# Designs tried in a protein design run: designed miniproteins, single chains, continued (5). Part 84

Each design is a single chain, and the fold is of that chain. pLDDT is the mean over its residues in the fold that is shown.

## One batch from the design tools (miniprotein)

Design m18914
Fold by ESMFold2-Fast:
Structure m18914 (fold): chain A 62 residues (1-62)
Amino acid sequence: GPLREAAARARDGGARAVIGAAARDEPTLGKEQTREALLRAAEQMASDPAAARELREAAGAV
């Protein structure tokens, strides 16, 4: 699905791991909670703008 594709395209290892986990958990958590988790992770990684951007883009793909 879109999150697995986003994880495969991610350039930052930290962002890739978070997006990959979100893709795995999405069927259980649903779209809203998955999107919120990705946005929260982006805020936590705000000191790394590239990683934060990839996480926000992945949230938009949910």
Scores: mean pLDDT 84

Design m18915
Fold by ESMFold2-Fast:
Structure m18915 (fold): chain A 94 residues (1-94)
Amino acid sequence: MSEEQKEKAIEVVEEVVREMVERIRAGEPLPSVEELRARVTELGREAGLSDEAIRVAEVTALMIRRELEENPEMPEEEALKYARTFTRTLLEAS
């Protein structure tokens, strides 16, 4: 996978993480697993990501969704750090 594909995948995960953090701060429920997967697929296709990169982005977004569900007071900067670190690690392990 190219560095451009990796950076775009990280950007997609960062965007959905920002959306989830904004929902929590607005007192709104987190998106469902199905809604989150659909959103990652939408953004990933718009970004020109491969199906493999989209799959990794979905897995990472779901992991961060679980962390935010358990720790709703998590700072956005910390959630974005998880987005960057986990997405890159999984893409480089693939």
Scores: mean pLDDT 85

Design m18916
Fold by ESMFold2-Fast:
Structure m18916 (fold): chain A 90 residues (1-90)
Amino acid sequence: SKEEELRKLVEKLEELIKKGEEAKTEEEKEEVMKEAFRVMYEIAEVIGEVNPESAEGLREELKEIEKLSPDEQLERFKMMVLRLKEALEL
């Protein structure tokens, strides 16, 4: 189901956030953030199949986050995960 796909992607994103927090170098953090962006865009694609407006809003927010530093991106992703979990009732 789409809900199961979203749950698995959110779980993967939470794992990536943890890896980003544990990263010892800025280069490691940047690589983790690149993977987190890929997962976030996959989440937007899945959401877009049932709610195109919500997916567009998420993609716009992701585009703004791309302009931030890795540390700021990590903090924004933490907030986004919380909102996604609330929306999915996880």
Scores: mean pLDDT 84

Design m18917
Fold by ESMFold2-Fast:
Structure m18917 (fold): chain A 99 residues (1-99)
Amino acid sequence: SMEEEFEKIKKELEKIYEETIKKIKELFDEYEKTKPPTVEDVNRYIGTLLRLIGLYIDTQLEIEKAKESGDLKKAKQSLEDFKKQSEQLLKDLEEYIKS
């Protein structure tokens, strides 16, 4: 059913969000084991988490709006956009840590 498809999208969104938070935390934990983090390092880490949280909230709202209008394609697009942006946030943090 349409309702089951929207529930699958919401569960996949939550899963990607939780996995991305975990990866960000693990990445920074590994970094801290190599050297004491600077204030700039901590600000980058917190900033990355806050950006991901904001993106997650916005994507949830977009999916709920899509559900209200029965626009399954829009909900799927919002999930794909979230996945790409989450992957980019991780990549940007990895590049920062390696620099």
Scores: mean pLDDT 89

Design m18918
Fold by ESMFold2-Fast:
Structure m18918 (fold): chain A 92 residues (1-92)
Amino acid sequence: MDEIMGRLLRAMQQAGADLVRRSKTPLSELDLVTQVLIEAARRMIEEDGLSESDVLAAMEKMVAVLEANSSPEIAKILREAFAAVKEDLRAR
């Protein structure tokens, strides 16, 4: 689990850097977080060969920790972003 969490954080950092480089217009916080998580999940599955269930489990742990330590507004953004990631992966 800890190794998968490290891969998730690196994938998110790469996805975030790519989005900042490509975007000419600022994204909303929800759109930014959602796109970063979707791109990170796809990279972990397609490039690192991790299972969808392992990626989702790592993201769920991260979101749960952040929700417990965040404002209700940020917690809502994190929950909606994670729900969008689950839907995107299952709609394949």
Scores: mean pLDDT 76

Design m18919
Fold by ESMFold2-Fast:
Structure m18919 (fold): chain A 95 residues (1-95)
Amino acid sequence: SSRQLGDQGIQLAQQGYGSDAVRLFRQASQQDPVYAARMGIRAAQIALDNGYYPTAIMVGRTAVDIARQAGDDDLARRAEDIVREAQQRLQEVLQ
């Protein structure tokens, strides 16, 4: 179900497994795109908070794409904000 895929995606993102999390959120979006975008945003935020910046960027960008396809501009903006924050923190760490 989309809920099982979303929950598993969050668990993977929390551990820094960005590519696996992205795959699960894309599968969830085929059943419930708004729910998938919300769970992707949550997963990207958790990855960001845990210092997994590449995962936060990948999952956040996926959430932007899902939200835009669903026509939810507010969710897309929330996901874009997380991507921008993660990109900034990644740039600081690479110095």
Scores: mean pLDDT 91

Design m18920
Fold by ESMFold2-Fast:
Structure m18920 (fold): chain A 77 residues (1-77)
Amino acid sequence: GADAGTALEILSKLPEEEREALAEKLSEIAANLSAAEAAEAVARLVREALRAVGASEALAEAAARALGDYIGEGNAA
């Protein structure tokens, strides 16, 4: 997806337990890492979480890239 909103909507499809675990990990990343490190870590976590739920690999990678780009590069342009 082109927009962060699409990635967030995909994340909302995770089971509640996985969604809560991912939210906590994202919160820790946001508090402790630079924007570039956070983007890479978020992309990895989103991809792994979506794959664990049985989402297609293409969907998981698309969501991970959209969030990574939004946090690392896409935030101002």
Scores: mean pLDDT 64

Design m18921
Fold by ESMFold2-Fast:
Structure m18921 (fold): chain A 60 residues (1-60)
Amino acid sequence: ASDEEIKKLKDDVIKKLSSLGKEELGKSVANTLELALKQGLVSLEQAQAAADRLVDDLKS
């Protein structure tokens, strides 16, 4: 993934979790996903799916 794609994912995750009152969790998750993407441990699609699932779980 490009740095721009990673930044977009991070910003999106932080914004969504902040809207739920979980800004600190959003920053932590975004940093974890950035590290995993930069190390090639996950694809961008896998990182996005994990983030979306977390947001959905927290809305439940």
Scores: mean pLDDT 82

Design m18922
Fold by ESMFold2-Fast:
Structure m18922 (fold): chain A 83 residues (1-83)
Amino acid sequence: SLVLKSFKTLLEKNKDKIKDISHLADDPRLVEYLALTFRGLLNTLGVPIEDFSEETLEEMLDLFFKTFNVPEEYREGIRERLL
């Protein structure tokens, strides 16, 4: 969809600013930081989060996880905070 393409472009534009999360690997708040980062990126799109289907939000989360190389063990916790 156009929304997914716009989100992918937004991730690519911000990848250099938030790409290095290695220094947070030992921080127990990593899940919270990543969830807040995702919400911040969504807010930049200017579309209310409630206007996205759960399917679209999950596709956006998958793009986010892939772009920032989020370890699998954190992904479910992030989904539960956002969905």
Scores: mean pLDDT 72

Design m18923
Fold by ESMFold2-Fast:
Structure m18923 (fold): chain A 92 residues (1-92)
Amino acid sequence: MQEKVNFAEFYVLRYLKNIANRSDGITEKPAELILNNKDVLIIEIRQYKAMGATEETIQNAVNRAIKRYFPKDEHQAVEEAFTEILKEAFSD
């Protein structure tokens, strides 16, 4: 068995870290920014799905990033937004 590099986990962690560290003056909530990028995120996630990533592995990466980078009050909204994107990306 060869160890596979999980590029999907790396992508998700980097994306969510960037949303959490967004520039001062951005008034949109993180969940709104994620949903506004839904089409691009679905395309990227589908590429990782083709490479063998599962909905579970990406959801676990999302949950870890949320706990690490976001304040507690934003955890549910960000998780729900990304769960919607994952369900759509993995539905076909």
Scores: mean pLDDT 74

Design m18924
Fold by ESMFold2-Fast:
Structure m18924 (fold): chain A 84 residues (1-84)
Amino acid sequence: DLERARALIAELVELAREYIRAEQAGDEARVAEIEARADALLAELGALLARLPEAEREALARELARALNAIAAEFGLDFSDAVA
């Protein structure tokens, strides 16, 4: 189910933004809530990916990587910023 996998990736991307904001705010309770939600979404995504052809799994992995890189850029979290 390609559409469901994309929906899960979109939810994970949004949770990644919320996670960064919650950590910057020191909101430990919110961080814990986001981690629990992310774990559930990752488990469902993993199960879906196991059923997809390799080419589709690779395409979704690239899509997720691009989305995460965009978030890193949005929050100034790249390799250079992490080292500085």
Scores: mean pLDDT 75

Design m18925
Fold by ESMFold2-Fast:
Structure m18925 (fold): chain A 93 residues (1-93)
Amino acid sequence: NLEEELEKVRKELSEVSLKIVEMALEKGVLKPSGASLEELRKQSSETQINMGLAAISALEKKGEMTPELEKLKEEMDELLKRRQELLKEIRNK
């Protein structure tokens, strides 16, 4: 059950991260050398999440954060907290 919830949270984190990366690419804020969005979708969830975090950082530094991006950032932060809680619960069992 907890492991299934962890996988669900990882998938949701990946989806939110990919949406943020797509919006950052559309704004010209993030230009990954040698990787397309399609190639990123084939990478691990951790790589996708890290790219989403990098995209948020780049968007904030450029002042390109919209209300839609702020909402996606809040969703990502909530999912990251849920992942940490699930990892702690698994380690305590």
Scores: mean pLDDT 78

Design m18926
Fold by ESMFold2-Fast:
Structure m18926 (fold): chain A 119 residues (1-119)
Amino acid sequence: SSKYEKLLEKLKDPSVKLSEEEIEEFADYLVKAIEEGDTKRLGELLEAFLKAGEENQKAIIDYLINSKDETKKKLGLVLKVFLEAPEEVQKKIIDLLKSDDPEKRLEGGELLQELAVKA
């Protein structure tokens, strides 16, 4: 397994608390996926985030919102709104982002950007 895969496995285990370094690493993977337009990776990361324990979810959001980097801060606000969204909306965004259809992946990104505008 890659370092990335090991981090996601650890995050998805609700009994495991991530270190501050692991929280930062996860946040950096999210930023990279957004900057590179890697919608499939973004979908994987958001799915892992939703499966995470409440303490890890809060730590990721708090790390991003308290960042001096505007991109990270905005992402933290989007994640907060995403976590508070109805389960149906969360699932729809993830399914679209992870789709094999490029047009559906674009739709997933657009729905996530709508959350960014509201945050």
Scores: mean pLDDT 86

Design m18927
Fold by ESMFold2-Fast:
Structure m18927 (fold): chain A 93 residues (1-93)
Amino acid sequence: GSVEVELGESAEIEVDVKRGQKITVRATALEGKATVLVELIRDGQVVGSAILEVEKGETAEATFTYTGPDGKYTVRATVLEGSGKVRVEVKVE
């Protein structure tokens, strides 16, 4: 899944995950510089988090190796600092 977010906004992407799969989250700054908080959420609880810092035209990546039960997870991306738009992409492998 892919979504674009701006400063002060959050976007959520639902993913189906099986134990042992990797969840990779990529953030690309389309404009300016940004600090993005990535949270992996299950049943309303944050079970993983990462901070991605990106500069204009750059991509940063966080990978979560999933070790819990199979199910639906929400990846929430929040732009904490910066300016312009950030593209967030989520891949499960």
Scores: mean pLDDT 79

Design m18928
Fold by ESMFold2-Fast:
Structure m18928 (fold): chain A 82 residues (1-82)
Amino acid sequence: GLDKAIELADEAIRLAKEGRVEEAEKKLEEALKYAKTVLPEREAEILEGMVHLVLGVYKALGQEAEGVIKAAQLLRDFLKSQ
């Protein structure tokens, strides 16, 4: 559900702030998976594309932890708009 996706996104932000980047990325992907189960197909595809774009840009800049934080915030904001 939406609440579970938001909870997992919050956990991803916490882990990324602790420098636990690999665990944070796993929690973010789990949050995205939960979000996709409750969103219409089009909205799920848009959200997945936006999350992966943010992650890719920050990885290219060598800022993977910040990328997880920004992507998780985007996921939370998108879900709150639904």
Scores: mean pLDDT 86

Design m18929
Fold by ESMFold2-Fast:
Structure m18929 (fold): chain A 83 residues (1-83)
Amino acid sequence: MEALRELLELARKGASPEELLEEAKRNQDESLALLIEGAIKAGLSPEEIRELAIEYLEFRIELLEEVEKKKEEAARAAAQAAA
């Protein structure tokens, strides 16, 4: 989670697509790396690639927060049912 938030902040600060790709590879985020590489290969502008990376990271962070919330709610429901 923290690595995803750091990547999002880097993208928001205007990091180049190459910098974002290097950080994605460093964090072993294969999905983000493929997205950025694909966008570069397709000839998208650095600004368009940055916007795609930001949207992807925001979506992924939101999804992970939703999953964590559901796990916590399920744990609470199980504890209440057992008590």
Scores: mean pLDDT 79

Design m18930
Fold by ESMFold2-Fast:
Structure m18930 (fold): chain A 97 residues (1-97)
Amino acid sequence: MDPEKALEAARKTIDNLVKESKDPAEAAIGIAELLYRIALGNHPLRDEVVDYAREAAKKIPGLTEEQLKLIDEMAEAARNGDVEKAKEYLERLKKLS
């Protein structure tokens, strides 16, 4: 898959998580799981996907400031390829659900 198509697919997945998740916590966890996969280094346009996911999370109604902060910190871990921190933040976010 070319990088542009991969980026568009990731954006559509993120948009779908925000629009179709019945629970704001479910949407947040979905975005966090995507960011964890990005931390593993398996996406060609990592920075663009991370930025899009971070902005999409802000559009999820009913998320707490703590949940948004965890997503933001997880986005930084994903951008830096810090798999261990990304996993820690994902587990913390799941406990807030």
Scores: mean pLDDT 77

Design m18931
Fold by ESMFold2-Fast:
Structure m18931 (fold): chain A 94 residues (1-94)
Amino acid sequence: IQERTREALLQAAAELEEKAKASKDPELSLALQLLAERVRLASLIPDPEQALEAVEQAIRDVARLLELQGKPEVARAVLEEGQRALQAIRDAVA
């Protein structure tokens, strides 16, 4: 992975962790923490395109899990935060 992409992924993971800690909804907090963990793991993928695909998949996986648990509002919040994080990564590497 290029240094810039790796740093952007680590920064996005840190921002998601901060939002998780600031959340008053324990389910949203846990979901955002899981997403941050998945983004952090993506930073270990050498190929930048594969790393971004892993982040996109993580966002979908976490949101889908919440929908299956009957929590569509939390799923929407995860998609929103995940898309913001993904866009920040893309902007940082462009």
Scores: mean pLDDT 86

Design m18932
Fold by ESMFold2-Fast:
Structure m18932 (fold): chain A 95 residues (1-95)
Amino acid sequence: SAEELLERAKELAEKIVKSTDEKEKKELAEELAKIIHEALKTLDNETAIELLERLVEILDELEKRSTDPFAKLLLGSLAGMARMARWVLKKELEK
């Protein structure tokens, strides 16, 4: 479900902030990227857009609160991916 995907993504994002290991941060970011891809494949477009909008808000807030430049880079990259995915889905709905 969308709620389960969002909760898993939020947990992974929080772990990226809390981790002290750059390798672990990368693996967590890759797992979060997989959740974004899963949402795009399994959810209807309107539900996926809502999930991606909420995920962007979570990622932006965690990036602002993080003091680790590497965590900021990963969270920013994931937020960018989610924004792009949302833009593509919105364009598809306009057809």
Scores: mean pLDDT 86

Design m18933
Fold by ESMFold2-Fast:
Structure m18933 (fold): chain A 110 residues (1-110)
Amino acid sequence: MEEELKKQKKRQEFAKKLFEHAAKVAIKNAKENFDDKIKMLSNLMLAAIFAMASGNEEVREEVAKLAEEAAKKYGDPRLERLAEALRNKDANRVSEEVGEILRKVFEMLK
């Protein structure tokens, strides 16, 4: 039991650090492609998902700030709602706003 519990905790810690790293990569890609709406939105969506999965408050706040900057640039109120959902750690609302961003990306690719 104790050894199995320790292995489970190590796996969970590894997964969280993996998601934290993935979120940071997506944040970097979104910032580097900030003027490319499709690339920025795609990476912002991934960053939001991975930041929530990581449980890391600092990374989640960085994604929220990026979403607010994107909202100002592109005039999209969904990005402001994504930022609020991220700060409130509202997984259901983050999922909903990410879904709306994904639909918008698919429309731009048609």
Scores: mean pLDDT 85

Design m18934
Fold by ESMFold2-Fast:
Parts: structure tokens; C-alpha cells; sequence
Structure m18934 (fold): chain A 81 residues (1-81)
């Protein structure tokens, strides 16, 4: 249902935000470059989108999720440089 899809999108975005924060902390601890952290964040985004497609999310929601995840990556990298 639309409500179930909305809940799944919200849960995926909440998890993605947490994973970005954890990766930033790990990158700082291990001396990773911004470029290395970005590559790992992009890989996480691709994996999340592939899983969302497997779970049957409509393509319109996948596109919206992709756009928001890309925005979150840029925001995270700007705030933690």
C-alpha cells in the first residue's frame, strides 16, 4: 500500500542517515580522504536502491529516494570536512 511504501522510504532514509554518520566517524578515525568517504557513501546508496527495487518500491519512489540520498551525501560531506 501507499502507507507501507511511505513507511519503508522513511525507514530507509533514517537508516541511511545513521550509516552516513557512522562512515564519517570511521573516516575521521582512519584518516580516509573526502573522496574515499564519498565513494563508500555512493556504494551504500546504490546498495540501498537495489534492495528497495527488490522489495517492490515503485520507480517514482526509487527516483525520489535516490535524489534525497544524493542530497544527504552532499550535506554530510559539507558539514564534516
Amino acid sequence: SAAEHARLVAALLARFRQELEELLAEGKKNGLSVEEVRERMEAMRESALAWARTEGLPEALIEALDAEMRRLIEEALREHE
Scores: mean pLDDT 85

Design m18935
Fold by ESMFold2-Fast:
Structure m18935 (fold): chain A 87 residues (1-87)
Amino acid sequence: SVEELEAVFNKAKKIIDELIEQGDLEAATSVALILIQYFKSKTTDEKLKAELSKLGDQLVANKNNKEKFLELLEKLFELIKKIIEEL
């Protein structure tokens, strides 16, 4: 259900935010990648799947750049909200 998807997203977002506050971008990246794989499995839109994969690759590449990492996370969260809205 949409409510279950929102619950998964909100739970993961909270964990990612807490890991970032602790300075653990490695763990934050791992949680974000799991979230990406989950939402790739829930959408049939090939463009959205491609955008999720691209953001995952960019998050991995930017684990040592906190400012860029946070910008990419914001884009990821916006994309996930769009996927939930289309379901």
Scores: mean pLDDT 88

Design m18936
Fold by ESMFold2-Fast:
Structure m18936 (fold): chain A 76 residues (1-76)
Amino acid sequence: STEYLSDEEIEKRKEEILKKAKEVYGLSEEEQKLLEKILDALINKDREEYYKYMKELFKLRKDEEALKELEELMAK
């Protein structure tokens, strides 16, 4: 779990997720900024911020399949 990682290891994992989002899922710069905010909310265990930014990303993409892939990416 993220809770058992050091701050440095959490940041490294965040960078890997953002890299995969860009290279595998083709997220735009604006989408990557939202993903970063989503990951920060998840790391900080801020459920309200997490869902807020997830909804903003969904609205930006209008792509339900991309949102599902993003949720699966964040769960890893």
Scores: mean pLDDT 71

Design m18937
Fold by ESMFold2-Fast:
Structure m18937 (fold): chain A 87 residues (1-87)
Amino acid sequence: SKLSEVAEILGISKSTLSRVMKKHGLSLGSTIGELAEALEEEGIISKEGLLKAAKEAGLTEETTLTLLLKKSEETKEKLRKAVLAAK
């Protein structure tokens, strides 16, 4: 599923991502910035760390999760590695 792919990129479980997104009223139309704020509030990953990883992958805080999923596999892998390094 699309949610599983986002969870894999972030290095977290699908159940954790689903719980956080539901609690914070987020969807695949939400931005990386909105998701970063929610993940920081839940103590999972810092907003600064995730936004830095996004910038390193050529993305912005305004990039939606839907748009992220449409990016090349190279961009997704670059984000995954940058998120892992920022943890």
Scores: mean pLDDT 86

Design m18938
Fold by ESMFold2-Fast:
Structure m18938 (fold): chain A 91 residues (1-91)
Amino acid sequence: DYLPTSELEKLTVDDAEALLSFAESLFEEGNYDEALKLYQHLIDALEEKGDEKMKELLARAYEKRGEVYEKQGNYEKAKEDYEKAKKIREE
């Protein structure tokens, strides 16, 4: 089931973790385009949240989106996402 970006802004930590797991399952199934869309929506929603748990979920979303880009051969975008995840965890 598709959630619009505006609903992602109201989600709980548990909802964000569930959506992250769903995106990971899409990636494992080879559905890279849908996984990328869901990770992008999660990143957009989580970037506006300041709490520590949401920051870790944001870092994981960047890391996992990087893995999708790497599988697609987009190494430049994968590197950017991995560097973003690292920076979030170092802050």
Scores: mean pLDDT 77

Design m18939
Fold by ESMFold2-Fast:
Structure m18939 (fold): chain A 69 residues (1-69)
Amino acid sequence: TLALRTRLIVAQLLLQHGDSVSAATARAFIEAATGRRVPVSTVSRYLEELRRLSEAERQALVEELAAQL
């Protein structure tokens, strides 16, 4: 689903680029990957939640979300 793909992309970006990823940058990647524009408020919420996770927890989440797609 779009929600699962959005969360997966945000988790992957944080894992790859660290905590400096902006909501605007993440939104652009989501649009490029899914063809859908997600509200910046939704992206910001996912970034805030996922930034609280360790690198290992982010990797586990990526695997979990990918398995659900």
Scores: mean pLDDT 81

Design m18940
Fold by ESMFold2-Fast:
Structure m18940 (fold): chain A 65 residues (1-65)
Amino acid sequence: GALEDLVRLAEALKSGDVVKAQEALERLETESGLDGTEASELIQEYLDKGLSPEEAAKLTLEKLK
């Protein structure tokens, strides 16, 4: 689901795993219809504030709903 793909994206962005980030973005756009660019920007902002990947993903989903 969208939350699981956002968590994977957040974990990939935190670790710098470009391949996993691309896979999560493709799933997010194709399966949930969410804007992957906006999702990436929001997650990065939350991670930069010291939030966990799970919390960053939840707050991003609330913004994109």
Scores: mean pLDDT 84

Design m18941
Fold by ESMFold2-Fast:
Structure m18941 (fold): chain A 58 residues (1-58)
Amino acid sequence: MLSLEEATKLVGSSSGASGMARAASQNPETLKLLEELVKEGKGGLNTKAALVIAKSAN
């Protein structure tokens, strides 16, 4: 499981953010972590786009 710190590093790249979106669509804990990253403003628009994609997959 990714920590908040590890997830923050991943969303710094477009590929990392895409990976987070796929994981979040399959795992509620990863989805919650992605929501926390958006609330904290980490990863900017990449993180927000990843959250939208993850939610759309459900």
Scores: mean pLDDT 74

Design m18942
Fold by ESMFold2-Fast:
Structure m18942 (fold): chain A 83 residues (1-83)
Amino acid sequence: MMEKAIEAALEAVARANREMEASGRAAEAEAALAAGDWEAVRAAAEEVLERAVEILRELEDKELGEEAARLLEELYRRDLAAE
């Protein structure tokens, strides 16, 4: 299950990032990063996480979706706690 959860999480993040690129939001996040606007960068990261979790919750395999969503939330919680 762990391997499949990691794959599902990565696919969800990749899809969320593609949607952000298509909407121009990724370019805005890169500009914020270049400007040192960490609050805006954090907001963009949270937006990607929220969208990825939504994608995972829509999976037919609900058990896989729940495990992958928990994995993403744990990884982001650790990264944010370091700040």
Scores: mean pLDDT 75

Design m18943
Fold by ESMFold2-Fast:
Structure m18943 (fold): chain A 65 residues (1-65)
Amino acid sequence: SAALEAAAEELEEAFRRGKSVVSVRREGTTIRVTLPKEDVTTLAAADILGVEAELLGNRLEVREV
C-alpha cells in the first residue's frame, strides 16, 4: 500500500534522526513501533490517509484500513 509505505518511511526517518522512536518493525500490512510515552511525532506520521493508528501505552500499531 502506498499509504502504509509512506507511513513506514516517516517512522523510519524519525528513528534514523534519533527522535523519540525506539524501534520500528514492518510486518506485512502492519507497522509496529515502540516509542516513549509522549511521542506525538509518530502519531502525526500515522495520520496518513488509508491507514489506521492505535496507541497502546508506549506501543503504536499502524494498519491499512
Scores: mean pLDDT 62

Design m18944
Fold by ESMFold2-Fast:
Structure m18944 (fold): chain A 74 residues (1-74)
Amino acid sequence: KKELEERAKKLKEEYDEATKRAQQLNAELTKASKNREKVSKEEIGKLMLESSDANVRARKLKAEYERTKAELAA
């Protein structure tokens, strides 16, 4: 129904944004790790935590989106 289609659309947008954020943080962490002499241990630690949190959020949103998509297909 229309409500499920709108919900799937919103979840996809949130999942795409979360995935983009996770990829950005992973790239920043990789750059920071290569430049450890110029980046503090505290900054690397913060990036690791933020990257981990962003990846968890993206996975949860992906699972919810896929579940909603499956319900629409059923």
Scores: mean pLDDT 79

Design m18945
Fold by ESMFold2-Fast:
Structure m18945 (fold): chain A 106 residues (1-106)
Amino acid sequence: RPEAVRRARRHVAEALRYAQEGLKNATSPEAKELLKKAIDYLEEALVHLSRAERDGPEALRRAVQLLDKAIEYLKEAKKVDPSTKEIFDKAIKHVEEARRLAEEAL
């Protein structure tokens, strides 16, 4: 469903904004490294979501896998640096919604 894919892309963009804000505010070098990995996975997921109209369900399945990896790294960053918990919770919520929408589009 093109609308679900467009909504998923918007949620990934919001998650990227919060992850980047978390990277600026994180005090732990370990949390910064985990956030950089999460940002990389979110950027790659956004590319696959953008290609979903051309590449169909294969692109959506790849996006879901990448979003799952982004959630793992965001949760780990939150454990390492709880001072930015509120920002990480917002990022995670947007990634989880993007994943749900991408999976519904399959």
Scores: mean pLDDT 87

Design m18946
Fold by ESMFold2-Fast:
Structure m18946 (fold): chain A 98 residues (1-98)
Amino acid sequence: KEKKIEEYRKKYLEYAELANANLETDKEKAREYMAEAIKYTLLGYGEITGEPELEKLAEELREELLKAKSEEEFKEILEKTEKKVLEILKEKIEEARE
């Protein structure tokens, strides 16, 4: 479990760096790398919480981000998913000690 979380964190950092490196030269490639980075973030949260909904969201999010036709659509998908993830995490945190 801990080894998997560390591995997902490393993958997130790798893809985030690749996305930043491509921001000025290849925006489409930068978006693909950002989608991968975000996927690994959700997979990491899934391992930490044991919540299968987060693993499903990781796969669905990556597919939606890759289908996005514009930067605006990409951001909209990210904002929607971020809100959903925060709701799931908040519920788990509130229940974890009570």
Scores: mean pLDDT 75

Design m18947
Fold by ESMFold2-Fast:
Structure m18947 (fold): chain A 74 residues (1-74)
Amino acid sequence: SEVEELALELAEALDAGDLERAIALAQKMFDAGYSVADLVEALAGKPQSGATARFLAGLLAGVPIEEAVRAAIA
């Protein structure tokens, strides 16, 4: 599905430390109408790095997308 493909690309961008790509992919998902819950579900059961886990934790805590990405790759 589109959400799974975008979520995997987002995880790869986070793992690579690609700030601009990770922000763009996350914004694209939300612009397409996907929620934070949809993103969490799409990444459930897939191999995840510490960066992806930190990003999801930030979003669940209500941190804005850009700040959550920056914190995840620091």
Scores: mean pLDDT 79

